Designed miniproteins, single chains, continued (4). Designs and how they scored, part 15

Each design is a single chain, and the fold is of that chain. pLDDT is the mean over its residues in the fold that is shown.

## One batch from the design tools (miniprotein)

Design m12526
Fold by ESMFold2-Fast:
Order: sequence, then structure tokens, then C-alpha cells
Structure m12526 (fold): chain A 59 residues (1-59)
Amino acid sequence: GLGAELAKHELGLSDEEVEYLMELIREGRFEEAKEFLMEKKGLSEKQAEGLLEALRTYG
């Protein structure tokens, strides 16, 4: 969806990383998804929360 394409383009996420994030969101594992974005991609907590909200909304 639109959120996944934005994540790939804006943050340089691979297809595998986007699939992993979408799996975490599907399973309700939002804290792990946020931690992944913060630790692996260097996003702030606010940036990670915003991206996760976009993926949920536009997924």
C-alpha cells in the first residue's frame, strides 16, 4: 500500500524490512516495530510512531 511504498522510498527500507514491519503490525507487535525502526534505521521515537501510523492507515 501507500505507506509501505513511502517507507521504502523515504527511509531506504528493503522489501524484506517492509514485509517484516507489516508482519509485526499485523500481529499487533507495535513496540517491536517501533524498536526496529529506532535501532536499525536511527529514527526518533516520534518519527517511528508517525511511520507506523502511516503504515496502519495506508497499509
Scores: mean pLDDT 76

Design m12527
Fold by ESMFold2-Fast:
Structure m12527 (fold): chain A 68 residues (1-68)
Amino acid sequence: SSIERLIGLALRLIGDERFEVKQVGENTLEVTAKEGAEAALEALAKELQKDPDFDVKVEGNTLTVTLK
């Protein structure tokens, strides 16, 4: 299910020292790049934008991903 994919994403990112991950809604994750990890966040955003089940918004050093 789409929620299992979101959970899998959260588990992948929690182990990544470049990012801080928060669940900010039932179907929404907020990912913040630490200093020097901004290019990695942009690459992640491009990857996630290819998935039709995800709505991806980038504001500065923060990426919000929501299940459609």
Scores: mean pLDDT 83

Design m12528
Fold by ESMFold2-Fast:
Structure m12528 (fold): chain A 80 residues (1-80)
Amino acid sequence: AQKEVTKDNAWEIIGEELGLPQAEAKALYLHDVEGLDFKSIGRRLGVSEGRSKVLVEGARRKLASDPEKLAKYEALKAQI
């Protein structure tokens, strides 16, 4: 992509900026930005559907506990 943020690195930027583990950051990106269901996320990450749900919920819980991180995540999604 011609953009500074590419689709291949957007989840890494989210993880680094928000302090999320890579698996949680990628699962959250695939669910919220790409619109994938938990089964499809599991296939992309090589984990079960239930594990994908745990990763997304873990990321959401961390963001919900920190209003600054939640606001930063919403701003990052708007750039993608």
Scores: mean pLDDT 76

Design m12529
Fold by ESMFold2-Fast:
Structure m12529 (fold): chain A 94 residues (1-94)
Amino acid sequence: KAEELRKKAEEYFYEGKLEEALPLYEEALKILEEELGKDHPEVAEAKLNLGLVYRYMGKLEEARPLFEEALEIYKKQKDELGVIITENALENLP
């Protein structure tokens, strides 16, 4: 379920259709949180992706907490690569 929504969201994102991509990424995140729990690495990835969509839309106040939440999950899971990627995303916010 979530993977199909994510794939469609990625297609819209690649086409620059951020307003169309956003609700699909939001729905995918909700499904992943329900199925896997809030601290799962796939939830962290979904939050990172949603944060990137908000960032490209210029909605930095919405993007920041998503990156911060993803970072917390990656740190709890001891996912060093996830930590590095998410810290880099936060550092590139104004």
Scores: mean pLDDT 83

Design m12530
Fold by ESMFold2-Fast:
Structure m12530 (fold): chain A 75 residues (1-75)
Amino acid sequence: ALSALEKEALRVIEEGKEKALALIDAGDLAGAEAELNRMAAKVAEIMAKLTPAEQAKIRAYLIEVAKEVYDKIFA
């Protein structure tokens, strides 16, 4: 089962991804960048409190999200 901090990190990542993708679809790349930067800062704060095993799970998820965002911008 995921810890409360792991769940919070995943929630922050999903919310940030959804907002960034919506802004990209609207043509607001500056807004998307700002949302991704806010997400990254919040996730970094949570990551500092996670175990190495929990950090690995969150990093794997961030890589998947980064691919989706990258493909949306640069496809």
Scores: mean pLDDT 83

Design m12531
Fold by ESMFold2-Fast:
Structure m12531 (fold): chain A 60 residues (1-60)
Amino acid sequence: MEEDAERLAEAVAYFAAKGIVTPEQARRALEQHLLDLGYSPEKAREIADRAAKRAEELRK
C-alpha cells in the first residue's frame, strides 16, 4: 500500500524532471489521485510534496 504510493510518486517525479509537466502540476495531480485512492489529506500531501522535491533534484 505505502510502497505502491512511493513507486507512483517516483514515476511522477521522473515525468516532472523530464519537463513534461511542472513539479507543481505533478504534485497536484498526485495529491488528487492519492485522495481518490482513499489516502488521508495529510498523507497524500506529504507524498505529493516529496515527489515534487524529488523532481526538482532530478532536473539538474
Scores: mean pLDDT 74

Design m12532
Fold by ESMFold2-Fast:
Structure m12532 (fold): chain A 67 residues (1-67)
Amino acid sequence: SALQEELKERYDKILEEVRPLVEQGRYAEAVALLDSGLAEIAKEFGLSVSQLRKMIKEYEKELADKE
């Protein structure tokens, strides 16, 4: 799904911003940034954060099954 691909792309962008915070041991800031980013994506696409997380997990599973 084109929607799942776009959601995954935006999620990966947030993870790129979160990664240096995790590497620096700034876990509270990393969690806050991830939560804020997921909430913004969910709002933009008219989804709940739970629905967004589920769609990303389904897409990641499909990619893993394509070994």
Scores: mean pLDDT 78

Design m12533
Fold by ESMFold2-Fast:
Structure m12533 (fold): chain A 97 residues (1-97)
Amino acid sequence: SALELLLELAEWLSKLKGIESAEVRQVGPDEFLLTVTAANDGPKIMYKGKEENVVAITAAYVASAVAAALLRREGIEVVDGKVTETEDKIIVELLLR
């Protein structure tokens, strides 16, 4: 099922270096929320005069790429996305159908 696939994906994501947690929650009959959390304390790179957190960038990229490359094959689409930055964490939320 879509839920089983998403639970396996969340478990896999939670084991990646730089990912603090990944979880999936069913929010409607055919809607799921994938939440990926990364620490906002990782190594930084200088790009065009701005310091960027490599771990936060990687977490956001992995969540987006996995949604596009794997979930689309199962008919699961990213219908909305939200990124929240706090002092300690980067939180990526993807609404899936």
Scores: mean pLDDT 73

Design m12534
Fold by ESMFold2-Fast:
Structure m12534 (fold): chain A 55 residues (1-55)
Amino acid sequence: APEPSIEELEAELLAASAASDAAVAAKAPSEEVLRLIQETAGAMLKLLLRLLDER
């Protein structure tokens, strides 16, 4: 499969961040909020690693 572009990784990070923010606003269970925060952190790490590969 083709590797995601930086733009696609930025979109993934923004989507994950929005989902975690929505869960917090909705007073979702702490375990669900933590899972979404972990997904956001994973998306951020992917973007950072991809940016390092472009140097």
Scores: mean pLDDT 79

Design m12535
Fold by ESMFold2-Fast:
Structure m12535 (fold): chain A 65 residues (1-65)
Amino acid sequence: SMAEEARKKALLEELKKNYGLDSVSYEDGVVKVTSKHKDVTKDAAQKIAAIGLGIELGGKVEYYE
């Protein structure tokens, strides 16, 4: 729904800001996060999977350096 999409967008922006990620995007049930720091990217991806989009969407979380 549009309400779920708005909630998702807000969560992605909050996570991008809180973890200093270069990009956060979502396509076809996959959340993609990018950072120049591997440890930061992995930590952020795990937290996204555990508390947000991985649970709510039943989706996959991927990360890239």
Scores: mean pLDDT 62

Design m12536
Fold by ESMFold2-Fast:
Structure m12536 (fold): chain A 65 residues (1-65)
Amino acid sequence: SEEELKKRVEKILAEIEELLSKVQSEEEVEEAIKYLKEKLSKLSPEEALKYAEEQLKILKDILEE
C-alpha cells in the first residue's frame, strides 16, 4: 500500500539522519534531511522509496572509511 511505502521511506530517512549525525553538525543534518524530504514529496511513493534507498546506499559507501 501507499502507506507502507511511505513508512519504508521514513525508516530510510531515519537511517540517513543517524549516519549523517556521526559526521555532520545538527544544523547540517537538519538542512540535509529537509532537502531530501522536499525532493521526496515531489515523487510518487514508489519513486521516493527508490530514491531514498539509493541515497542511503551512497551514504554508506562514502562513510565506510
Scores: mean pLDDT 82

Design m12537
Fold by ESMFold2-Fast:
Structure m12537 (fold): chain A 120 residues (1-120)
Amino acid sequence: MITLTESGGGTFPVGSSARLTSKISGPVENIEMIAWYREREGEPLRFVASISKDGKKIYYDEEVKGRFTISYDPEKKTVYLDMKDLREEDTATYYDVAYYLDENKTLRWVVGQGTKVTVV
C-alpha cells in the first residue's frame, strides 16, 4: 500500500518562498503520476501541478506557472513542490496525490493528509 507523508506547511510572508515535501512509502514502481492539489477556503479542490513517473510530462495550473516547480526524486521516494513569490491567494490546504496501478492494472490513487499554507 502506498502512503504519503506531507510536510513543509506554515505561515509565510507575501513574496517569500516555501517547499512542500511528500515522502512516499510503499511500491513507488507502481506510481504513474504524482500531483499537487489545493483547497482554498470556500472554493473547490483545484489542480496545482503534476509530474509523470519518468519526469517527462509536467503540467501546471496557470495561476502558479513560473512560480511553482514540482519535482520527484524516485531514489529518495520524495515529491517536492517549490513555491516562490508567494501571494495571499496561495493560502490553502495542499494535498499530494499519487496515481498508481494496482495488481489488476486498475488505476487507483492515494491522497496525503493535507498541508496548510498561510500567506500574509
Scores: mean pLDDT 88

Design m12538
Fold by ESMFold2-Fast:
Structure m12538 (fold): chain A 60 residues (1-60)
Amino acid sequence: GKREEILRLIGEILRLIGEIIDLELELEKEEDEERRRRIEEEIEELRKRRKELLEELRKL
């Protein structure tokens, strides 16, 4: 039902937030510019996915 879909989306959003925080903490410790760019690209992809899930949640 609609409630189960909302809870699933919230769960996925919270998981993505946790992954983004972990990567941002990793980025603060990383001194290699190439590795930093790769982490920044991964953070950007996760942020885009989070935005998509938030838009889906807003439409429900």
Scores: mean pLDDT 86

Design m12539
Fold by ESMFold2-Fast:
Structure m12539 (fold): chain A 56 residues (1-56)
Amino acid sequence: MAAERKKVMELMKQGLEADDAGDTERAIELFLQAEELSSDEVLATLARMAASIVRL
């Protein structure tokens, strides 16, 4: 749904901002929330990848 997609994108944006600020745990939490909310397989995959990359 469009509303879910917008929320997922906002969570991913917040996750990227947290990662840029050095808050790795917060970034991972936000990316995992984006994954859980995403009904779109592509968005869910991107959120999972973002969480994995941040752990590096």
Scores: mean pLDDT 73

Design m12540
Fold by ESMFold2-Fast:
Structure m12540 (fold): chain A 63 residues (1-63)
Amino acid sequence: MNTIVSELTPQVLAAAGFADGDELIIEHEGKEFEQVFDGKTFVMDLAALGIPLGSAVKVSKKV
């Protein structure tokens, strides 16, 4: 899924088939990050990785 970080709500991610505990691959500026999905902390987890709120990212399941 291609999106902007500010559009990544728990509802949008659930509608795309992501569930809490899923291992996600997040692509930002040609770099890949692995993050376990937690719908309550996900945007803050991305900020901790250095991915700004207005950034374009690609999100996919690892498995």
Scores: mean pLDDT 72

Design m12541
Fold by ESMFold2-Fast:
Structure m12541 (fold): chain A 57 residues (1-57)
Amino acid sequence: DELVEFGLEAYRKALEAGMSPEDAKALALREMRELGIEKGLSEEEIEKALRETEKAI
């Protein structure tokens, strides 16, 4: 899933930049939602990707 991969990468980069895990997770999920909306994904598709990313973090 491209959106999940994007979210995991955003989370990893935020951690490397020195953000706390909680802040990095919040940033990654927010960026995923923004990207999903920009790409025209449905709310259902976005929410599914957010849940999968949260489980992987």
Scores: mean pLDDT 85

Design m12542
Fold by ESMFold2-Fast:
Structure m12542 (fold): chain A 62 residues (1-62)
Amino acid sequence: MNAISDEEIAEALARMEYGLILASTKDKKEAVKLMKERAEQSTDPLVREALKKIAEELEKEI
């Protein structure tokens, strides 16, 4: 266990958001759409970047 940076916290928050969205929709395609929407709505640039990265990774899996 190491000290958690702001970037790591943002990544963790983005991953948690993904988990919640996936649990709600159970559709990967819709989850990607919602992740992108969430990223655009995010005020925190680190969280926005993390959400975008996860959405792009998910899109490659569809």
Scores: mean pLDDT 76

Design m12543
Fold by ESMFold2-Fast:
Structure m12543 (fold): chain A 84 residues (1-84)
Amino acid sequence: MEEKIKEADELLKKGRELLEQGRYDEAVSYFEKAVQLYVEAEGIDSPRVAEALRDLAEAYRKAGNTELADFYERVAKWAEERAK
């Protein structure tokens, strides 16, 4: 599981760089992969999943997909509450 977390951490970092560059669709792809790897390693209610879901929601919002942005923001809040 350590390898999946490490890979997800690198994807999350790259996604954030892409988000800052205005490359929102690419950032979405990187954050989606990071979320998948964190879920596989730790389950949906992990703090890392919640963080990655927030980044994914922001990327969708910047890309103009407000429906998916709202959905993932809600999922991230749910995961954060359960990760406490």
Scores: mean pLDDT 84

Design m12544
Fold by ESMFold2-Fast:
Structure m12544 (fold): chain A 58 residues (1-58)
Amino acid sequence: LSKEQLEEMTEASVRALSAAVELVVARKQGNKEEEKKAREQLDEASARVAALAAEAAA
């Protein structure tokens, strides 16, 4: 992994973890609007991590 790829992967992973926490909190509070936002952020961050991992494995 290049330093740039490692930094991007770390950033994406942190965003995914933060979004996952927000999703759990929003679900517990019954806040559907925040749940949708957190889900979208989680999906985007998870897709980015997966893409970076695939690039590193290629």
Scores: mean pLDDT 81

Design m12545
Fold by ESMFold2-Fast:
Structure m12545 (fold): chain A 102 residues (1-102)
Amino acid sequence: SHMEKKAKELKERIDRLVAEGQRALEELRSTGDPEKIRELYERIFRIAQELVDIAREAEKMGLPELSDEAYELAGRLADEAVRIVLEKDPEFQREREAWEAL
């Protein structure tokens, strides 16, 4: 059906973004370079935002299960990126909290 085709296309987009996000997380775990950590962190949050945009599109199309999946995956990528950065440099959290308080 037309709806099944659209659902499949959205699912394929979600799967591609998750794969990209997972590669960025793996690189984030392996790097000790502060510049690369910043770049990868920003990249993962851009991917998470694209997943949120797909979730909104799925919701508008009447596909709530795909919307929920995309939101959950976006949250998981963002949460894992934060966890990795905090494990590498606890001062990064303090710098972020100070920046967000401004």
Scores: mean pLDDT 84

Design m12546
Fold by ESMFold2-Fast:
Structure m12546 (fold): chain A 62 residues (1-62)
Amino acid sequence: MTDEEAARELAEELLRLADQSEDPEFAELLRRMARRLLEEKDPLTRAVLFLAGASLISTAKS
């Protein structure tokens, strides 16, 4: 699996959680993270965004 594939999968999960969220501010944060993760081209910055996105998913599922 490439870093780009992992980022796309994470972004899709973030968007799915945003659609299911009852908190509009949290949903907007998830959508912004997904968009930024897909648009980022720098591998290091994308890795940081990936970790942040994974943390948001963990928080949402808790």
Scores: mean pLDDT 76

Design m12547
Fold by ESMFold2-Fast:
Order: C-alpha cells, then structure tokens, then sequence
Structure m12547 (fold): chain A 73 residues (1-73)
C-alpha cells in the first residue's frame, strides 16, 4: 500500500511537470484516498506500527509537495 501511494504521488509530480494538471490532480486524489484507508487500518495496529505508517505517509506527502513546488517554479 505505501509503495502504491508513493507511485501515485510520483506520477502526479511527473504529470504536473509535463503540464497535465488534470492527470496530476487525479493521481493525487487517488493517493490521498489510499493514504486515508491506510491510516484507518493502521489505527487497529500497535502504536509503534501506526507511528511508522503515519510518518512514512507524511514523508511521501512532503516529497510530493516539494516536487510539485519545483515543477511550478
């Protein structure tokens, strides 16, 4: 699941860099949907596993935001 979220965020950044804003939005929305599902599933896990999952999602979001900012600059 985390790898799928990363892949979608990378595709969103690539689409944004190519000027395909509609595709970028679609990939970003799908990544957000999967991230929400993963967070809800992680809430059922021990605190340490939950923290690791949330931290990885935050890292992926930060990377995606940085790539989007670079593409728009």
Amino acid sequence: MLERIRELLERAAEALAAGDWAAAEEYAREAERLARELVEEAKKKPEKEREEVINEILRLRAEAAARAAAALA
Scores: mean pLDDT 76

Design m12548
Fold by ESMFold2-Fast:
Structure m12548 (fold): chain A 55 residues (1-55)
Amino acid sequence: SMKEKMEEAEKKETAGEKGLSKETIELSVELGVERIEEAVRKTVEELEEKREEEE
């Protein structure tokens, strides 16, 4: 019903205002940093292999 949907929306808004947004941002940043570190590590490994093959 409409009443249940409105209550659910209010709970999500209240949680966001009271700090849920901060936790979500922190988690997103941590995950982003880990993914970047993995990508950099793989790129360095590929460059080292290519260097050995060419020289």
Scores: mean pLDDT 66

Design m12549
Fold by ESMFold2-Fast:
Formats: C-alpha cells, structure tokens, sequence
Structure m12549 (fold): chain A 70 residues (1-70)
C-alpha cells in the first residue's frame, strides 16, 4: 500500500489534539506528544530521549503533512 495506515493517522490526530490542548500547561509533555504523533503517523514507536523545541516543532509540522496526505 502507498498510503499510511488509517489507524496510525487517527492515533496521530488524537495525540496532536491532546498536545495542543495541554501545550500552555505542560509544554514539555506537548513536545513529547508532537514527536510521538509523528511516529504514530508512520506506524512506528517513538523515541525515548530528551526532545528539543526545534525537534518537536518539526515533528508537529511533518505529522500535519502526513495527515493532510492521508
């Protein structure tokens, strides 16, 4: 299949929504959730390392692009 799995994209949407709702109260959790959403959109398990603001922002952008393509 050339399209990403619908289940992975749906999970990524849920995680992105959670991150957006919590970003003002828990910015560190939001950063981790943006990266997790990017990995979920690809059908992968996310990394377990400290996440920078730049990495989180890039992951959010790439996840939004993957969702748009699905």
Amino acid sequence: ATAPPALGIEAAKRVLETAEKSKEKFPDVARANYVAAYYLAQGKVGPSYPITDEEAEEAKKKTEELIKKA
Scores: mean pLDDT 69

Design m12550
Fold by ESMFold2-Fast:
Structure m12550 (fold): chain A 72 residues (1-72)
Amino acid sequence: GSLEEALKLNAEGSKLVQANKLKEAEEKFKQAIELKPDFAQAHAALGYVLQKQGKEAEALEEYETAAKLREE
């Protein structure tokens, strides 16, 4: 289902981060969020990848979204 696909995309994104393929990792995390908008782990991972690319404002927004989702 869409949850399984979102988890798979998040795992693929994490693997790309380890390979320092940050732009490709960003795309995988965005796809995971599209399938599961309440996916706190994917928002946090996207924040990290955006921060590593110097996209500080976008990274902060994703980290704040992840924090809100972890409380709800």
Scores: mean pLDDT 87

Design m12551
Fold by ESMFold2-Fast:
Structure m12551 (fold): chain A 84 residues (1-84)
Amino acid sequence: MYEEAMRVAGELLREADRLAREGARALDAGRYEEAARLLEEAARLAEEAAERLERAGLRELAELLRRSAEALRAHAEEARRLAA
């Protein structure tokens, strides 16, 4: 279970990082609606990774990822505010 959890969490985090970078570029380009969507997706994937790590007993790593997801959601909220 541990090796599978780490592998899947790694895949989810790699995709979350890609989406977060795309979201940051969209923010820089003034594409606020796109940025909000990308950052929300990145946050969701980070939360999925956190859940898998927590189930594998890696509770402190899961907590760090949940904080990262919160930050991504805050950025998504700001992007939505700028789009309005």
Scores: mean pLDDT 87

Design m12552
Fold by ESMFold2-Fast:
Structure m12552 (fold): chain A 75 residues (1-75)
Amino acid sequence: MDEEIERYLALVEELSPEVAERVRQYIKENGLTPEEKLAVARAALSAALQGWDDEEFDRLVKMALKGLKLKPEPA
């Protein structure tokens, strides 16, 4: 999971270093779980591919975290 998160962040950094830095700060400041960090990293990659803006990033992050919370934990 941690390696997968760093892999997504590395891809974001190649597309937009500004987005990658924003994501790293967001993760650091919000004390996210590894699963939430992965969801945020995936949202950041999507934002970078679509042409970054702060409002779109915030929206995608919130949607990703909400989606994660709606998934049942497999037994």
Scores: mean pLDDT 69

Design m12553
Fold by ESMFold2-Fast:
Formats: structure tokens, sequence, C-alpha cells
Structure m12553 (fold): chain A 82 residues (1-82)
């Protein structure tokens, strides 16, 4: 349904924003992993939204935020010795 597709884009955008903030603030391996997993979830929801005909602009932004969150989280994991 279009309502579910749009909700997935909204959820992805919210989670992508949270993941990016969490990644930037991460000080532990657990925090960096949590940020990466949330970023992955944001990308999955956004991609599913696009496939279902949801809000493309929000979904594409969610993907960008999720990818940046994963990148920063991976950098933090390397710095923390993971």
Amino acid sequence: SIERANQLAEDGLRDGKIALELAKESKTIEQAIAAALLGIGAIFNARLSIEMGGDREKAEEAIRLGEEAIKIAMEKLRELGA
C-alpha cells in the first residue's frame, strides 16, 4: 500500500538521522555497531519504500544518511580496535 510505502520512507529517514548522530557520538564498539545496524535498517526501509512507490525524496535522503552513518561507524570501529 502507498501508506505503508510512505511510512517506510519516514521510518528510514528518522532512523537514518538517529544512526548518523549515534555514529558521530560513538565512543565504544557497542555504540558504533548499534549505529551501523540502525543505518543498515534505514537503508532497507528506504529501498523497500522506493520499490513500493513511496516518497522517493525522503527515501533517497534516508539512504544517504544511512550510508554516511555506516561509513562513520566503520571508521570508529577501526579506531576502537574492532
Scores: mean pLDDT 91

Design m12554
Fold by ESMFold2-Fast:
Structure m12554 (fold): chain A 55 residues (1-55)
Amino acid sequence: SMAERQAIIDEVRAIMEEMGVPEEVKEAVLAAIEAQPSLAEARLLLDIVRQEAAE
């Protein structure tokens, strides 16, 4: 569970860095994922970020 959450955080961070997202926005998004108690919601956020990067 913790390892899966860390993997999600690492992937979202990497995608946002590739997209050129400002550091302050990256920090806010990653903090929101860390604060999210549901792994299902964290996975949904990752899927949204992946979709944005793919377009």
Scores: mean pLDDT 78

Design m12555
Fold by ESMFold2-Fast:
Structure m12555 (fold): chain A 65 residues (1-65)
Amino acid sequence: MIKEKIEEYVKEKGLDEEFRKQLLAYAKDHNVDVDELIERYDKILEGSKGIKPGFGVKKEPEEYL
């Protein structure tokens, strides 16, 4: 299911196979919702204008106070 959604997104946006693999790896490694991941990436891509958005090495929800 997750794989299918990422595949559709990659096809719609005309992204490379490498990008598809990166998205799959990130979603699996960080256990994030694919729908949320896609939406965030789409918004970042539109706002960055060619600047590749970096995915965090580790996901930490405001624990460092």
Scores: mean pLDDT 61

Design m12556
Fold by ESMFold2-Fast:
Structure m12556 (fold): chain A 69 residues (1-69)
Amino acid sequence: SAAAARAEELARRALYLLAQGKHEEALELVKEALALGLDPRARDEDGLTLLDYARMLQAEELVALLEAA
């Protein structure tokens, strides 16, 4: 669906922003993606979830959001 495609795009952009240290901007994009139906337990090609990346990059507020989802 269009919503699922948008959610995946927001999740990819959030990962890029996390890598740049822009944790607050990444958090807002993940909130929007979750509202659009992003599966917080989905694994990528490396078997990693968005939560795994948030933990590795020490994005504390994003970790809390994803653990609650």
Scores: mean pLDDT 85

Design m12557
Fold by ESMFold2-Fast:
Structure m12557 (fold): chain A 59 residues (1-59)
Amino acid sequence: MEAVEEARRLLEEGVSPREVAERLAERYGIDKAEAALLAVEAERRGDSSMARAALRTLE
């Protein structure tokens, strides 16, 4: 769970999914393929979070 949460934070900061996958692989000792899947999942969740943040900006 922490890996997915960190991936979401990095994506929100504008880090590319490739770089997120590389960081997750390094930090958690995950294979690059597994890290890429986590980055994809975080990207999907990030889109929802971004949509919600945009909605909250609207009065």
Scores: mean pLDDT 65

Design m12558
Fold by ESMFold2-Fast:
Structure m12558 (fold): chain A 65 residues (1-65)
Amino acid sequence: AASATELTLEGIELARQGRYEEAAEKFREALALDPRFNPALEGLAGALRKLGREEEAERVEAQIA
């Protein structure tokens, strides 16, 4: 089974390829396993900004301690 770390690394690679919607999905899958996993929160916020969803990105970023 995939871990939050593994899913986050997949999201980072997808984001590096410009596949931001797929990256956001992987970060959300990671957060389903660990809602406080800061690397996935950071990745999701970054992907949402690239998609022009800045308000959603700000809401996610506010969850980073």
Scores: mean pLDDT 86

Design m12559
Fold by ESMFold2-Fast:
Structure m12559 (fold): chain A 57 residues (1-57)
Amino acid sequence: SLVEQAKKALEKGKELLEKGERAGALSAFHDAYILAKQAGDEELAKEAEENYKKALE
């Protein structure tokens, strides 16, 4: 499902950020946000957006 794909992208982003792969993490969080929005999962979309913003800091 789109929700499962969004969750996997969010998880991938977190793993990449832990490894210092910031550019890859930002891309994965962006993918998670788009997929969550398409799925209508506003909570998951917000979580992806918050992780994206934190990765920019």
Scores: mean pLDDT 88

Design m12560
Fold by ESMFold2-Fast:
Structure m12560 (fold): chain A 91 residues (1-91)
Amino acid sequence: NLVQEELERKQQELQETQERINQLLQEQGLSLNSQTLTPELVKLLLQQVRLETQIDLLKKMIEEKVSEQQFLEIQRQIEQRLREAKAREAE
């Protein structure tokens, strides 16, 4: 089941992202309450939020028994939107 496999992958990526955030905070002597966060830390915090959102969506898809084809189409639409957002930022 691709949805279940993707859920497990995203859960692992979330754990790794959280560990990296904690490592960077310790290395830089920062806390999440710091007014000045590094660009790398900000990227990891945004990735954490995206992963949590994706995990929640995947769990809902499993509950609603979304088909593999519907899952792939949703992923394609998300990737398209992300590419368009990135292209607009590059201008």
Scores: mean pLDDT 75

Design m12561
Fold by ESMFold2-Fast:
Structure m12561 (fold): chain A 55 residues (1-55)
Amino acid sequence: MLGEKAAEASRRGAELLATEGTIDAEGVLTLSEAARKRLKEIGDELAAAAEAEAA
């Protein structure tokens, strides 16, 4: 179950970067504050799932 959650989190993260990410002329990836918060939420969900799996 955790592996599925990790795969889903990776997919959601990649989709978020593709949708919300902006690459400037120097090749620097920039995310909005809202997008960064969403990425953190994906990580927090995965961490919670890992803790539940370990219990």
Scores: mean pLDDT 73

Design m12562
Fold by ESMFold2-Fast:
Structure m12562 (fold): chain A 79 residues (1-79)
Amino acid sequence: ALPTAAEQTARIVAVVERAERGELSAEEAAAELRAVREEAMRAGAAAGLPVPEVEETELELRDPAGRTVRRRLVVRLPA
């Protein structure tokens, strides 16, 4: 089954909040966000669905050193 938009958003928010709390580095947060996207794309491909809509979002994160970093996130939006 594909993750719902709400589930995908909740996972993204959790990663961002963990990064803001200093529990994840900016690099670790980016890796987890990539994993969320790859899982959603793989599930769609396995289900034989048409190419999903993709939205690009910029995130501003505070890393554990207190530095502000920008990350581009591409997410799959379910139709």
Scores: mean pLDDT 61

Design m12563
Fold by ESMFold2-Fast:
Structure m12563 (fold): chain A 99 residues (1-99)
Amino acid sequence: LEPLLKGARYLSLKKYDEAIKYFEEALKINPKNPLAHLGLGLAYLMKGDVDTAIEHFLKALEINPELKEPILRMLDLLERDGVDPEQVEAVRKAIEEKL
């Protein structure tokens, strides 16, 4: 719904607090929305909250396991774009452990 798309827009604008608010609104509408959890994971990772990011990425994968490869590719791009390699590696290992 609308909050999911607003969350994605704020995420692309690097407005992570606004993105989090709209993804949380999307989860109020549908708690099993894997894209809302993926967006929260990304927003928290960009804020340096690795533990919260991991929780949301794992919830997204629990709902839709097909997101594993897209998330891993996204992590590779984030590392290239200057996200802390140690933070990216922590998320990558948690996701790989899921399977």
Scores: mean pLDDT 86

Design m12564
Fold by ESMFold2-Fast:
Structure m12564 (fold): chain A 60 residues (1-60)
Amino acid sequence: SMAEQEAAAERALAGAEEALASGDPVLIRVALHELQELLKTITDPELRARLEAVIARLRA
């Protein structure tokens, strides 16, 4: 469902923020992979934009 996709995106985004705060390259790599996998299934444009913005930060 859309609500399940939103919940999955919010959990992954929270994990990505924790990875960024930690500066741990292993956690950053895991978060990057999770967000990239979610982009394959999430169709909502606002959620996709949020995922892409955080992916850009993880790659910086």
Scores: mean pLDDT 85

